# Designed miniproteins, single chains, continued (2), part 32

Each design is a single chain, and the fold is of that chain. pLDDT is the mean over its residues in the fold that is shown.

## One batch from the design tools (miniprotein)

Design m5078
Fold by ESMFold2-Fast:
Structure m5078 (fold): chain A 88 residues (1-88)
Amino acid sequence: MIYKATVTTPPVGPPSEARALADRVRKLVQEILEKEGLKDAKVTIDLEHGPQVRITVTIEGSDKEKLRRAAEELAKELGGEVSYEELE
């Protein structure tokens, strides 16, 4: 069973600022995953297209408890929202 956690940032402003924030988010995600022992987790970072840009981080892994802890820590750092999904 694979578990999926999605963390969505609040609106971060114009597209020109989104790339710098995406780089910061990527570094933060790596640090949190290393802390939780999830180095092999699959991470996807996506930019929501719109007048103000949002960044969505998707983390997929087999350890439900560690995944939830990582996602909750990431959401706290980013001031974002978390959703969870169980994949097949």
Scores: mean pLDDT 77

Design m5079
Fold by ESMFold2-Fast:
Structure m5079 (fold): chain A 92 residues (1-92)
Amino acid sequence: SEAEELALEAARVLAEGMLLKAKLAGEDVDALAAKAKEAEAASPDKELAERMIAILDEALARVKAIPEPTEAMVEELEAEYRRLAAEVEALL
């Protein structure tokens, strides 16, 4: 469904924004992503967990590809997440 596709894109943008903010702060993004994937793997919904783990892997790869993160990049991702989340709510 369109709502499901938008919700997964919102999850990817949220994960990317959180990891980029952590990278900007000098935190270990590999460790943070690993912890998030562990939490997803513990979920009883295994199909959703597999999709969320794939999203976390994509978000981590995107963040690692950015050599010099900026606060503006984080703000853009946070704004994109808010837009996508509002679109998902409008479809429900």
Scores: mean pLDDT 85

Design m5080
Fold by ESMFold2-Fast:
Structure m5080 (fold): chain A 80 residues (1-80)
Amino acid sequence: SGLSPEQAKAEAENLRKAVEDLYKQAMEAIKQGDLKRANLLIVAMRILSAAASFVGDEETAEYARKKAEELQKKLDEAEK
């Protein structure tokens, strides 16, 4: 692997923070009725989950997947 243990830890932390930031932005978009932006942010979170899984960060991958599912449910309820 091209990353040191310290770099791998920093990357995992960055991915975790990116998930939390996307979640906050998506929730705000849903609250504001910006459903297109919310959909885009959910897609970004699913991509981030796949990227985390690809680098072996299964904890962050699962966290992102669960957050994306929660957001999708909220978005589906808001589109009614």
Scores: mean pLDDT 83

Design m5081
Fold by ESMFold2-Fast:
Structure m5081 (fold): chain A 89 residues (1-89)
Amino acid sequence: NSTYEEGIRLFENGDYQGAVDLLRPLADQGDARAQGIVAIAYARLGDYDRAIYWAQRAYQQNRTIGISTLRVMSDMGVQQARRWLQQVQ
């Protein structure tokens, strides 16, 4: 709840590393929204391997959140996210 809201604020302020550090424990516990934000934050940081990993976990937990995450990453130019998005929709 409060932790997720703080993570979103960090992300919106461009503190992608802070968002990862705060939301990673929720993402590790299977929170699909936290996994999606962590994926996009890693993509913003240029860590595409970890971005794809977390997008994959988000998709497995919640298809709608996973697809939304892949769309954002595809729009950022992450080629693997673009190819995966084409296979699922």
Scores: mean pLDDT 88

Design m5082
Fold by ESMFold2-Fast:
Structure m5082 (fold): chain A 65 residues (1-65)
Amino acid sequence: SAAAERAGRGLAALGRAGDAAGALSAQHNTMISGGGTVEAGDAAGRAGAAGDEEGALKHSQLALG
């Protein structure tokens, strides 16, 4: 998704290339359970845009897992 892609690029910008690759890989293969993943993806995108790297990481992990 666009939110996961932005989260991946944000992690790469922080020098977390392994985390970025992992996030993108997880997006393709994650078994999503629960109803909050769309909201989490949107929150990750907003946090990343605002420069909140910790928020972006936390919300992207929720969206991917």
Scores: mean pLDDT 54

Design m5083
Fold by ESMFold2-Fast:
Order: sequence, then structure tokens, then C-alpha cells
Structure m5083 (fold): chain A 56 residues (1-56)
Amino acid sequence: SGDELVELARRDPGAAAEALRQRTGISDEEFGRLIMEAGPGRPGADALAEVARRLS
């Protein structure tokens, strides 16, 4: 399902973000931190795809 989340992150970042939070149980604050760590200045969809890849 990790590959499915990476694909979803590129197609629908909002749905992927919600799915990642629900699957991992992480807080909104922690999720935001992971997005920032995935690539400061990276487009949101690319940052989210990287987080999905790392959590797979």
C-alpha cells in the first residue's frame, strides 16, 4: 500500500495527507514537521510523496 500512497500523493495530495495521518496515527503538528523535513521548498505534492515513501 506504500506505492499506492505515493501515487495518491501525486494525484490528490489532500486525500493522501488524510490517509497518511489516519494510517500512522500521527498528530497534525508531527505530520507538518515530517512534510518540512521531506524537503524545505519542495512542492507540497512532492514532499507528501516523499513522506509516503519513507513511511512505507
Scores: mean pLDDT 69

Design m5084
Fold by ESMFold2-Fast:
Structure m5084 (fold): chain A 91 residues (1-91)
Amino acid sequence: KKKENLIKKIKEAAERVIEAARQGDYDATLEAVNELLKAIKEANIKDPQELSRLIGLLLRVIGAVLDGNTEQAIRDAKALEEEAIKAIEKS
């Protein structure tokens, strides 16, 4: 149940990032990014390489949002969702 709940939170947060970014809603995008960060922290990823990759992708999403680059923010959010789910499933 813990893994299922974390995966659900990550999927929902990533979907909110994608939708908010597509609409150009900066505030909603940052709220969704914060939810995604909380889910990643809750997952307690122990592999330093996996954690580093996830943090790198999260920073890319934030940077793209700050730059107003909607296409990049969507791409990086989808990549972060996929990598975070894989990391949780592997643990």
Scores: mean pLDDT 79

Design m5085
Fold by ESMFold2-Fast:
Structure m5085 (fold): chain A 63 residues (1-63)
Amino acid sequence: MTPEELRRVLEEAFGWDPAATQLPPLSEEELRDIVESLREAAAAGVMTPQQRALLERIEELEK
């Protein structure tokens, strides 16, 4: 999985503004941190169905 693929999936799922010029673009490390936060939430059973579907999609890209 490339950082570009992960970023696209996250932007689509969370509706982030791709044209936001006031904030610097997310780094590869920051994108990974978001994914790990989702995994931790999944392990704790504290996720929305949308977040769970997103994590499953990310896991498919990693395999």
Scores: mean pLDDT 64

Design m5086
Fold by ESMFold2-Fast:
Structure m5086 (fold): chain A 79 residues (1-79)
Amino acid sequence: SAAIKAAGAAPLPVLDGVLPPSFDATVATILAHNPDVDASSSDTVKTALGIFQRAQGLPVTGVADAAAREALAKFLSQT
């Protein structure tokens, strides 16, 4: 949990730079469900986004475009 939280707190270079403060909780949740993803990796957030997109049935781009951000907002509402 602590390692996942550390990864979730980092700025997200694969995004357009604007995310809600709760996004780090979403990343932590994704990583908790995917323990093979190393939270200390520099690509952890990109990998987590890809896993999230795959789980939500979105194109796996590793970039949080408008569709990915809308899905994240919906996921946070349900989580």
Scores: mean pLDDT 54

Design m5087
Fold by ESMFold2-Fast:
Structure m5087 (fold): chain A 93 residues (1-93)
Amino acid sequence: SAAQLALQQQALQVAATAPQKYQEMIQKYQEKIKKKPSPLYQKGLQIVQDGQQQMYQLGVQLSQQVTPELLQQVLDIPKETEAKLKELEEELK
C-alpha cells in the first residue's frame, strides 16, 4: 500500500541519519559533563546511549526480518529519545 511504502521510505531516511545524530548528541553531553559534572548531564548521556543501543538492536532485527512493526520502531525510538531529552532540559532550567 501507499502507507507501507511511505513508512519504509521514512524508516530508511531515519535509519540513514540516526547514527550521526546519536553520535553528535553523545559528544554534546560528554562535552557538557567535562565543563560541569552534573547528574542531569549524566542522565542525558545515558538517555542518548540507551536510544543508540535500541537502534543498533533494531537494525539487527531488521537484518533478519523486515516488518511494519519494526519499521515503526525506527521512527519511534528517536522520537522517544528526543522526548526524554526535552523533559531533562526542563529540569535543567
Scores: mean pLDDT 86

Design m5088
Fold by ESMFold2-Fast:
Structure m5088 (fold): chain A 66 residues (1-66)
Amino acid sequence: ELERRAEELERKAQHYFDMANKVLERAKKATPEAKKNLEKVAQYLIDKGNQYRAEAERLRAELEAR
């Protein structure tokens, strides 16, 4: 079930990246104070997406080895 787990993690990564993009688009139109806070939220979401993507890549590598 490593393949299904990798797919789930890839979907989670995409979800976080999509949320980050929406927050960044909102930040472009926000006040300076709101923009600063939205950029922090976007960075957190990007970091989470990258973590899930890296985990999925590790599982994919294990699948290819066997």
Scores: mean pLDDT 83

Design m5089
Fold by ESMFold2-Fast:
Structure m5089 (fold): chain A 69 residues (1-69)
Amino acid sequence: SALTPEQVTAAVARVVADMARQGEVFSDEELREFARRVVRTAAAASGVEFSEEDIEAAARAALEAARRA
């Protein structure tokens, strides 16, 4: 099944939020780098094509969603 970029971002946000809840405290820079890595991995696994700008945007959205979770 194909996922939209928005669905990939939402799934990544859940992973980021879950890891934060596991008792690790991340700085904003560490969270950004982590989110970028997770977005790249999720996009590749889902067959979604992202540019580097799309990866940055998705990582940012994922972090914002994770902070609201």
Scores: mean pLDDT 69

Design m5090
Fold by ESMFold2-Fast:
Structure m5090 (fold): chain A 67 residues (1-67)
Amino acid sequence: PVESVRESRRRGERLYRDLGDKYDRLDDLAKKTGSPELKKQADELRKRRDDARTSVDLAGRIEDELS
């Protein structure tokens, strides 16, 4: 059903925004401190954010096909 796909997309969008915010803050802190540990954590958050975007894009394509 389109509604289930739409809900999945909304959840993915919220996750993407949350991960993006966390990434931006941690990346900024890593740049200011020069900490390799913080840089690694920021890189991990970026990967999670990108994964969330891929899920949103997939859900959007499925929604478009069902519409």
Scores: mean pLDDT 79

Design m5091
Fold by ESMFold2-Fast:
Structure m5091 (fold): chain A 70 residues (1-70)
Amino acid sequence: SEDDQRGREALDRIIELAEKTGPTLRRIAEQAAVYWAVGDRESAANLAKAVALVIPEARPDAELIERIVK
């Protein structure tokens, strides 16, 4: 769906930001994308939110994911 695509695009942007910060945050962001792909949207949103606590620049995309899941 359109929301599925928007959520994936938001996660891809979060992964790009996490990649610039270090391998641990990158792995967490990649795990969020895996949860999204298998339909575990709540776990994906929770991990995206956790990344945004460390990387404030990820907050708009984490909030977008939370709105889609709500």
Scores: mean pLDDT 88

Design m5092
Fold by ESMFold2-Fast:
Structure m5092 (fold): chain A 76 residues (1-76)
Amino acid sequence: MEEKERLLKEAEELREKAREKMEEYQKKTDELVQESKEKGPDRELILEGASKSMEGLGEVTKNLMEAKELERKARE
């Protein structure tokens, strides 16, 4: 198998993982918004939700950056 093809496949897998994590992040954010509308704003729940969302976004960003690096190597 050509080296370029292996790098592109690995990059694609990382992008898929990032997409799945983004979907989880969006779902959790939507749930937090709905709960806030029903019960009123809860500072502690909002801060906890924001913290977990930032952690998930960090993982998404890491996977996307790794995918971009692999794609860059595949082009060279």
Scores: mean pLDDT 76

Design m5093
Fold by ESMFold2-Fast:
Structure m5093 (fold): chain A 68 residues (1-68)
Amino acid sequence: SLKKGDKVLAGAADGSLYQCTVVEENKTAKCTNLETGETTTVTITKILDDNTAEGVLEDGSRAILRKN
């Protein structure tokens, strides 16, 4: 599960990478694009295991989240 305060790396379908902090357990992470510095929110849609989840970005694109 992704706990509040956990640091996760999010990889989007377009190849973009985000460094994220979980702000709401198993629900939302606040993310920063590693190339652009743009901030966004990822909504967690499915927990896959203790360290991995699926989510969606604000634009509706899919992302995979992994604990650091």
Scores: mean pLDDT 84

Design m5094
Fold by ESMFold2-Fast:
Structure m5094 (fold): chain A 80 residues (1-80)
Amino acid sequence: MEERRKQIIELLDKVLKILEENKDKVPAHIIGSVRVLKRAVEKGLLSDEEIREASRNLAETAKKLGLDEVAKIFEEIAEL
């Protein structure tokens, strides 16, 4: 349980770093949504299914924005 949560948080931190480096090309609400997701995961507020659903939705959004690396990371989170 702790290892899975730690892995998700590390992947979300990697996503946030990529988004912040590309903030001029990314809508602010997307960065906000990722920060909210990370905080909810850290506080244990979400079930595994809710984390997977949110990650799939963010992966689709990232694909539409051409953020293929971000989409791949969210797809990885959804498989955890």
Scores: mean pLDDT 84

Design m5095
Fold by ESMFold2-Fast:
Formats: structure tokens, C-alpha cells, sequence
Structure m5095 (fold): chain A 84 residues (1-84)
């Protein structure tokens, strides 16, 4: 139980860091908000794929990560909409 929670938190942290890195790189490259959102989505997909391949990953940990990744992706899409 505790180990699964720790694993989920580690991957959630990685997903947030990957999303933030993709946003910073996109902004530094002068990309549009839409292109940045696409790169964030790709980065999140890679993290989910890596977690699914992790021998330590349980269905519960993967479910928690997938839920958070979906939320992050939705936030990035809404972030663009909030600009008008």
C-alpha cells in the first residue's frame, strides 16, 4: 500500500516536471500556446508509458497517475482558452 502510494507520487511528480519542462522549452522556443499544449501532452504520454513498463507499478498506482496526467492535460488546454 505505502510503496504503491510512493511510486504513484514519484511518477506524478515526474509528470508535473515533464509538463513544466515542455512548457518552458516551448516558451523559450517562441511556440504558440497550442503547440506548447501538444508538447505537454506528448511528455505526459511518455511518462505514462514509462510507468506502465515499470515492474514496480501496480494497477492502483497507474490509475492514480493516469487520473493526474489527464487533469494536467486538461489544465493546459484550459490555460490556452483563458487567454480569450
Amino acid sequence: MEEQEKLAKEYIKRAREAAEAARREGEAAGLSPEDIAARVGQALTEVLKEAAADPRATPEALKELAKEAKRIAEEVREWEKRKL
Scores: mean pLDDT 76

Design m5096
Fold by ESMFold2-Fast:
Structure m5096 (fold): chain A 111 residues (1-111)
Amino acid sequence: SHQAKRKKILEEFKQLASSLDQESIYDEAFKEPLPETKEALLEEIERLREEADRLRKQVPELSEYTDLILDILAEAEEALRQGDLRTARSLLLGSRLMLAVMKEVAKKILS
């Protein structure tokens, strides 16, 4: 089940995050405030997609995690199409946190 696989990956993200430098993760995720406008939120989605795609290419072992981030970014874009900025901003914050976790994991793998 796609839902069961997603739940498993989210549980693994939680476990990975708990073992990492929380300060570095939050500093990366919150280094810039989330945009307020639909146009700026769409630009942020594309920026995060490019980061996730680069990470996927550099560390293929993290592909299940980066694929989930890309799925969440697609959900954020759909929320924006429907005018739901609150949901889009929440999903973008989640994507930033997940990418920050993956960057810390990638740093350890590539060292």
Scores: mean pLDDT 84

Design m5097
Fold by ESMFold2-Fast:
Structure m5097 (fold): chain A 89 residues (1-89)
Amino acid sequence: DLVELVRRAAEELGLSKTSRDILVTAAALAERNLSPEQRERLLKEIERLAEKAKRAGSPTFFVSAVLLLVAEALGISTAELSRRILEEL
C-alpha cells in the first residue's frame, strides 16, 4: 500500500504535518490512477528512496523525489501534480 508506505516513511524521517499531508495525498492519487504493476514499481522505488534519505539525513530531498516519481508514474508534470494535490487538500 503506497499510502501506508509513504505515511510511515514521512513519520520516520520526522517530516512536518504539511509535508506528510502532501505526500499522502500524492500517494493516494497514484493508488487510484496507476495499474497494479505501476504501483508495485513505484512502491519499490519509494522504499529505496526512503532508505537513502535516512542515510543521507535529508528529509527535504525525500519530499521532492517522491513528488517527481509520482508525477512521472502518472505521466504528468510536477506542476500538474501540485495542482491536483491542492484540490484534494
Scores: mean pLDDT 84

Design m5098
Fold by ESMFold2-Fast:
Structure m5098 (fold): chain A 108 residues (1-108)
Amino acid sequence: SLAQQAIEELQKAVEELQEALRLAVEEKEDQEVIDLLKTALKHAQDALRAAQQGDYESAIQHAGLALGEVDKVLELAKEGKASQRVGELVKKAKEHIEKALELLKKLL
């Protein structure tokens, strides 16, 4: 189903953001990057939970917030404040969030 595909995309985004946060902390990245990754992960997890409960409007809202935080991390990566590996994981998370948003909007 479209709902199951959206949930799978959000699960992948959560996994990529969890790994990005783990690496950012391990490598002692800039605190702003770590804080943005924590908020992005929280919003992605909230989106996943809402989607699993059939609350697609809340899932879209939370996924949109996660996307905003992810874009800020990618901007900081361009400034050299995040490692290339953290940037790559965050970019993959962005692609999964965008795919989830496309699928979730079709469920409204």
Scores: mean pLDDT 92

Design m5099
Fold by ESMFold2-Fast:
Structure m5099 (fold): chain A 113 residues (1-113)
Amino acid sequence: SELQQKVAELLREAERLVVEARETVYKEADLSSPETQELVELLTEAQRLVGEARELVRNNAPKEEILEKLEKALETIKKAIELAEKLGLKKTAELLRKAEELVKEAKELVEKL
């Protein structure tokens, strides 16, 4: 469906933004810091969850399963934003805020399916 295609496109863009956010952490943050390591782990989990949600959408999985994965992705992204802001990683936080908006839009569209 057109809605399914739009959801997949939103999630692909969100995944790209999470990957870019992780790249900014590697460039700008102290990688020896335990808090930076926690942020990288959250970003890796967020990328995986968004990717898994996109695959569920492509495979026409049950709406409830897609929504559960999207909600978990949103929770993980929110934690990553809070930690990025605490660490002063402004660019990382900005990219993650954009990813959050796209995942939220995808969730709203899935609820209409």
Scores: mean pLDDT 91

Design m5100
Fold by ESMFold2-Fast:
Structure m5100 (fold): chain A 100 residues (1-100)
Amino acid sequence: MRYSVLMARWLALLSGADFALKAAENAIKNKDLEALKKVKKDLETLLEQIEELLEELRRFAEEHPELREELERKIRELEETKERLKKKIEELEKKIKELE
């Protein structure tokens, strides 16, 4: 994998996560059951993609020690995003059950 491709995927996932988290907040505010279900699935898909990229980034950092410090910062930011997504998925699940 090329470093530029990993960075493009990293940026796309962070941007996608931010957008999906804002969509989740709007769905919660509007009490829109269908929107809540859709956003939960979108967040779950993003979570899977983030976990895959984290594995690839860690492997790349081991193969490229000169980039390790930069990659460790990017990995940390992606891990923080992963935790935010997990918490929001749990919140969405509770809200869906309240509306059903």
Scores: mean pLDDT 87

Design m5101
Fold by ESMFold2-Fast:
Structure m5101 (fold): chain A 89 residues (1-89)
Amino acid sequence: MEELEKELEEGRRLLEEDPEAVRAFLARLEALRDDPRPAVQLKVRFWEGEISPEELAKIAGRELTPEELELYERVLEMIREQVRRLLAE
């Protein structure tokens, strides 16, 4: 959970500071889809915007605070925006 919260903050920072690098990373996620490791599969799904707030709460093993939910929904929308931009290219 604590590690996931740190990844959320790092993801938000990257999306704000260097969205082009994030899009380049997203383009390379295709190669990681075949990796059977659960941690890699989770990171792929996270960066493709496929993990719902409800699924994130299950992964955390607890309910998310309103602040954590708001942060994650913001990160999700930012990720989805970069995915949309990548697909539009």
Scores: mean pLDDT 71

Design m5102
Fold by ESMFold2-Fast:
Structure m5102 (fold): chain A 66 residues (1-66)
Amino acid sequence: MAERLREAADRVAQAKNGEEAAKVLESIPDPTPVERLALRFIKEDPSLKDAVAQALRNAADLEEEA
């Protein structure tokens, strides 16, 4: 759901670094494939935290477009 992706994006953006963002995504009890992919990107390159947050927002916008 678009709303969930936006919430995930906000939480990732608010994390102080990639490690904190990864913990936020890992704590999601029902992760979508998009949230799983976001976690993978942050674990591979923590500097992508802000880019991943933006990508999650873009994914939410695509869900609403449908």
Scores: mean pLDDT 76

Design m5103
Fold by ESMFold2-Fast:
Structure m5103 (fold): chain A 83 residues (1-83)
Amino acid sequence: DEEVEKVKKLAEKIKKAKSWEEAEKIVKELEEMEDKYNEEAKKIAKSIKDFVEGVKEGVELLPRGIEAALKRSEELKKEEEEK
């Protein structure tokens, strides 16, 4: 779960970003590591990237959106595993 852990650490940095430019910088770091991600980490990374791109004018939404994206990704994984 090393890849998922790294993606979550980058997500926490994005949540603390004060501007969209700071968030985009972290997203670029996330993209550089994408080649090393497993399927689960890729899904989380995509959700984060999609959200950051979608709110580039509303950086104040980043903490809420990143948390929502992470929760949704985890919930979808649990549902797909059909516990």
Scores: mean pLDDT 67

Design m5104
Fold by ESMFold2-Fast:
Structure m5104 (fold): chain A 90 residues (1-90)
Amino acid sequence: EKELMEEIFKLAFEAVEAIEAKDLESARKKIEEMRELRKKLKEGSYYEEVAEGVIESLEKLLKEVEENPEKAKELAEEMRKILEDTKEKV
């Protein structure tokens, strides 16, 4: 499971980079890959809860950047900090 979480976080950081670059299609593909990896996590585990939270946060970030593209860099930097903090606890 820890290896799956490392892969999920790698995809999460890649999705944030894509969002910052305004490549929203690539970001959506990375989020879908994260959803597939999440299915392999133990049902009801702390890791599954963390993965769901990360995926949901990235979906919300995507929507906000679609509405306000000028905020992409600032929002991506904030999300990167959240992901770094979350990863340290996993």
Scores: mean pLDDT 85

Design m5105
Fold by ESMFold2-Fast:
Formats: C-alpha cells, sequence, structure tokens
Structure m5105 (fold): chain A 71 residues (1-71)
C-alpha cells in the first residue's frame, strides 16, 4: 500500500539523516500540520505518500542526495 511505502521511505530517510536533520524534518512536518512533534511514530503515520515525505524533506533543507538514497 502507499502508506506502507511512505512509512518505509521515511524510516530509510531518518536512518540516513543526522540528528539535526531529523529534528528539522520533524519541525517541518509539524509546521505542515502533521502533529505536535512529541511522538515520532504518530507523525510518521500521518505522512500519506512518498511524494509528501519528499516535499517535507526538501522544505526541511535535507540534501537531495540523502533523499534520493532513501528510495
Amino acid sequence: SSQAESTRFVARLLQRMTPEQQQAFIDTAIAAGLGDGEERSILVDRIKSVEEARDIAQKAGIPQSVIDEAV
């Protein structure tokens, strides 16, 4: 399913990010209305597609090379 694909993509993204990049991603997702940031698992479940996850990562300033590696 698209949800399972986005969940795996986000997990791979987070594994390739520094702690600072992970925080920027979370803060950007909160700003986009995807939760309060206190529970990472709830936040991940609210991302509906790989495209949405990529958009959040780009807005968070995550390097394109890190995003491309997560596919």
Scores: mean pLDDT 73

Design m5106
Fold by ESMFold2-Fast:
Structure m5106 (fold): chain A 88 residues (1-88)
Amino acid sequence: SQKELEEKIKQLLEEAEKLNKKMEEYIKKGDLESAKKTIVEMQKIMQEIGKLMTQLDPESQKKMLQKAEEIFEKGKELVRELVEKLEK
């Protein structure tokens, strides 16, 4: 069960990385509508990861959080850039 949870979290993290890449590309192209759709998908994945992490033991939870840190940080930066462009 723990291995299944860890594997699912890893799959969600991979999807989050893919969404970060898509969002960055849409922002570069000025396709703000597609970028907004991507951020909604990203937020849902991040929420799912959070829920699954609460089911892990504390040590495994820390390990997964460390791995997710860069992905979440990148997501926040892209959100800031999108918001800046939408203010225009």
Scores: mean pLDDT 82

Design m5107
Fold by ESMFold2-Fast:
Structure m5107 (fold): chain A 65 residues (1-65)
Amino acid sequence: SLGKELKDYLKNTGLTYEEFLERVGKEIFEKAQKEVGKEITSIDDILSLPDEVQEKLAKLLRELV
C-alpha cells in the first residue's frame, strides 16, 4: 500500500521532518495535511497515524506532486 511505502521510506531514510518537507514541498504537504484533517509537526506524528490515515496522506502526496 502507499501508506506502508511512505512509512517504510521514512524509516529507511531516517529523514528529519524538515528534510522531508524540503523533498515533498512544504506547500504540497500543508495541502495534504489539511485534507487529512490532522496536525502533523514531526516524522513521529506521521508514523503514529492510523493505517487508513497514512494511506490517505500517501495518496494525497502522490496526487499533489
Scores: mean pLDDT 80

Design m5108
Fold by ESMFold2-Fast:
Structure m5108 (fold): chain A 102 residues (1-102)
Amino acid sequence: MRAVELARAGDVKGALEEAIKLFKEMQKAASAGDYETAARLGAEAMRAFDEVARVNPELKEIFEKAREYAGEAVTHASAGDPERMAEAAQKAIKYAEEGLKK
């Protein structure tokens, strides 16, 4: 919720910091075997990236890529695959960070 609210307010950096926290909690949930919670947390990060892309047309392409990888992390969480989930989450963060440098 907070990541999406920050994205809607145009706080791209704040939205990214909260999305990173969601991915960290996603990893904790997955390590505890709670893949339902992991998938829900990843979906929230995905929604935050969608809002960043919607309100910042100049960053749309890069945050659509971040959203794509966040979606892959959700898919892997739902499949009970913590390794591929972590790889996809790291790629989502990398693309979002690259967007902040442009």
Scores: mean pLDDT 82

Design m5109
Fold by ESMFold2-Fast:
Structure m5109 (fold): chain A 76 residues (1-76)
Amino acid sequence: MSRFSEEKILQIVEAYYQNDRSVAKTAQELGISKTTVSQIIREINMEDGPGAAERFLNKYSPEFFKKLAEIEKKYS
């Protein structure tokens, strides 16, 4: 998987919500592949097998999770 900064991942997630949860439109807007957008969304949803939640929670900073929660709340 492509490795991005926390800020870039948050930007991709917010763009995904702003684009009605369209992987294709988000990829086009940000100039990245549809595969990259899909992989990031799957990681956030903790869908990549046993221990996905544990890996996700240990991978990023507390500030990342706070900002992610604010984005999800904004588009809920």
Scores: mean pLDDT 76

Design m5110
Fold by ESMFold2-Fast:
Structure m5110 (fold): chain A 123 residues (1-123)
Amino acid sequence: HMASIEEIRKLIDEYYKKALEALKNGDFETFEKILVDLAEKVADMLGLSEEEKEIFIRFAKRVAELIKETYLKNNFDPKVIEEELKKAKDVFYSVAETIRLNPDLSLEQIRLLLEAGLAYLKK
């Protein structure tokens, strides 16, 4: 059966710590792999289809790219990284909770939810 919101939040918190350490070390490859692995595990915990899981993984890759670009643009300022990563964590919480509470969301509805999250991160 589908994992609890509490279990999903704990996983996101663990991955947030790992992602922050990778970014502090300038390891963008490990950072992206951490976000992709988080997206894969959250998708599995939510019982997403393979197609839904694929768009969630693509979302995680796009999030990693945006954070990398922001970090580079701001001359590797660690305060910028902490702010952007906290925003990303909040988006992962919101997306996971919305899907968990609405398990019958269509593929297109999940895509729109992820695009909304990505738009928030671009602000």
Scores: mean pLDDT 85

Design m5111
Fold by ESMFold2-Fast:
Structure m5111 (fold): chain A 65 residues (1-65)
Amino acid sequence: SSLKEATRAKAKEILERVKKVNPKQETSWEQLFEQIDRLIEEDPEAGAKYVELVEKRVEEIIKKL
C-alpha cells in the first residue's frame, strides 16, 4: 500500500538523521527501527502513528544536543 511505502520512507529519513546526530546509539536506533518496520508490515496505520511519535522524540533529542 502507498501508506506502507510512505511510512517506510519517512522512518528511513528519521533513522539516518538520528544516526548522524547520535552515532554512539546507532545500533540501538537500528534495532528500534527494525521493530518499527515489522509493525508497518503488520499494521500500516499503527506503524505510521508510531513513526510520528518517534519523530517527535528524535526532535527532542536533537534539541537537547
Scores: mean pLDDT 81

Design m5112
Fold by ESMFold2-Fast:
Structure m5112 (fold): chain A 86 residues (1-86)
Amino acid sequence: MMSPEEILKKVIELLTEFTRTGDKSKLEEAIKLLEEYAERYKASPILKENIKEAREKLKAGKYDEALGYLLGAAFEVQQEIKEKKE
């Protein structure tokens, strides 16, 4: 199982690859990692909302909006890491 820091790093890498290649599978991979994070850790309501919206936008073909919600989710994970880092 990936740590919160590993999940954050991988999500940012996937979003960067999407902006470079347009490969929507990178957005799906990022959503799956964030959903796994939310299942294994107490995710904030804002994080859960961003993950849900990202998946809905991806299904609708609204990739730029999905990217926006995924960046919001990554920001929430980063804040949780900062608050809980000892």
Scores: mean pLDDT 82

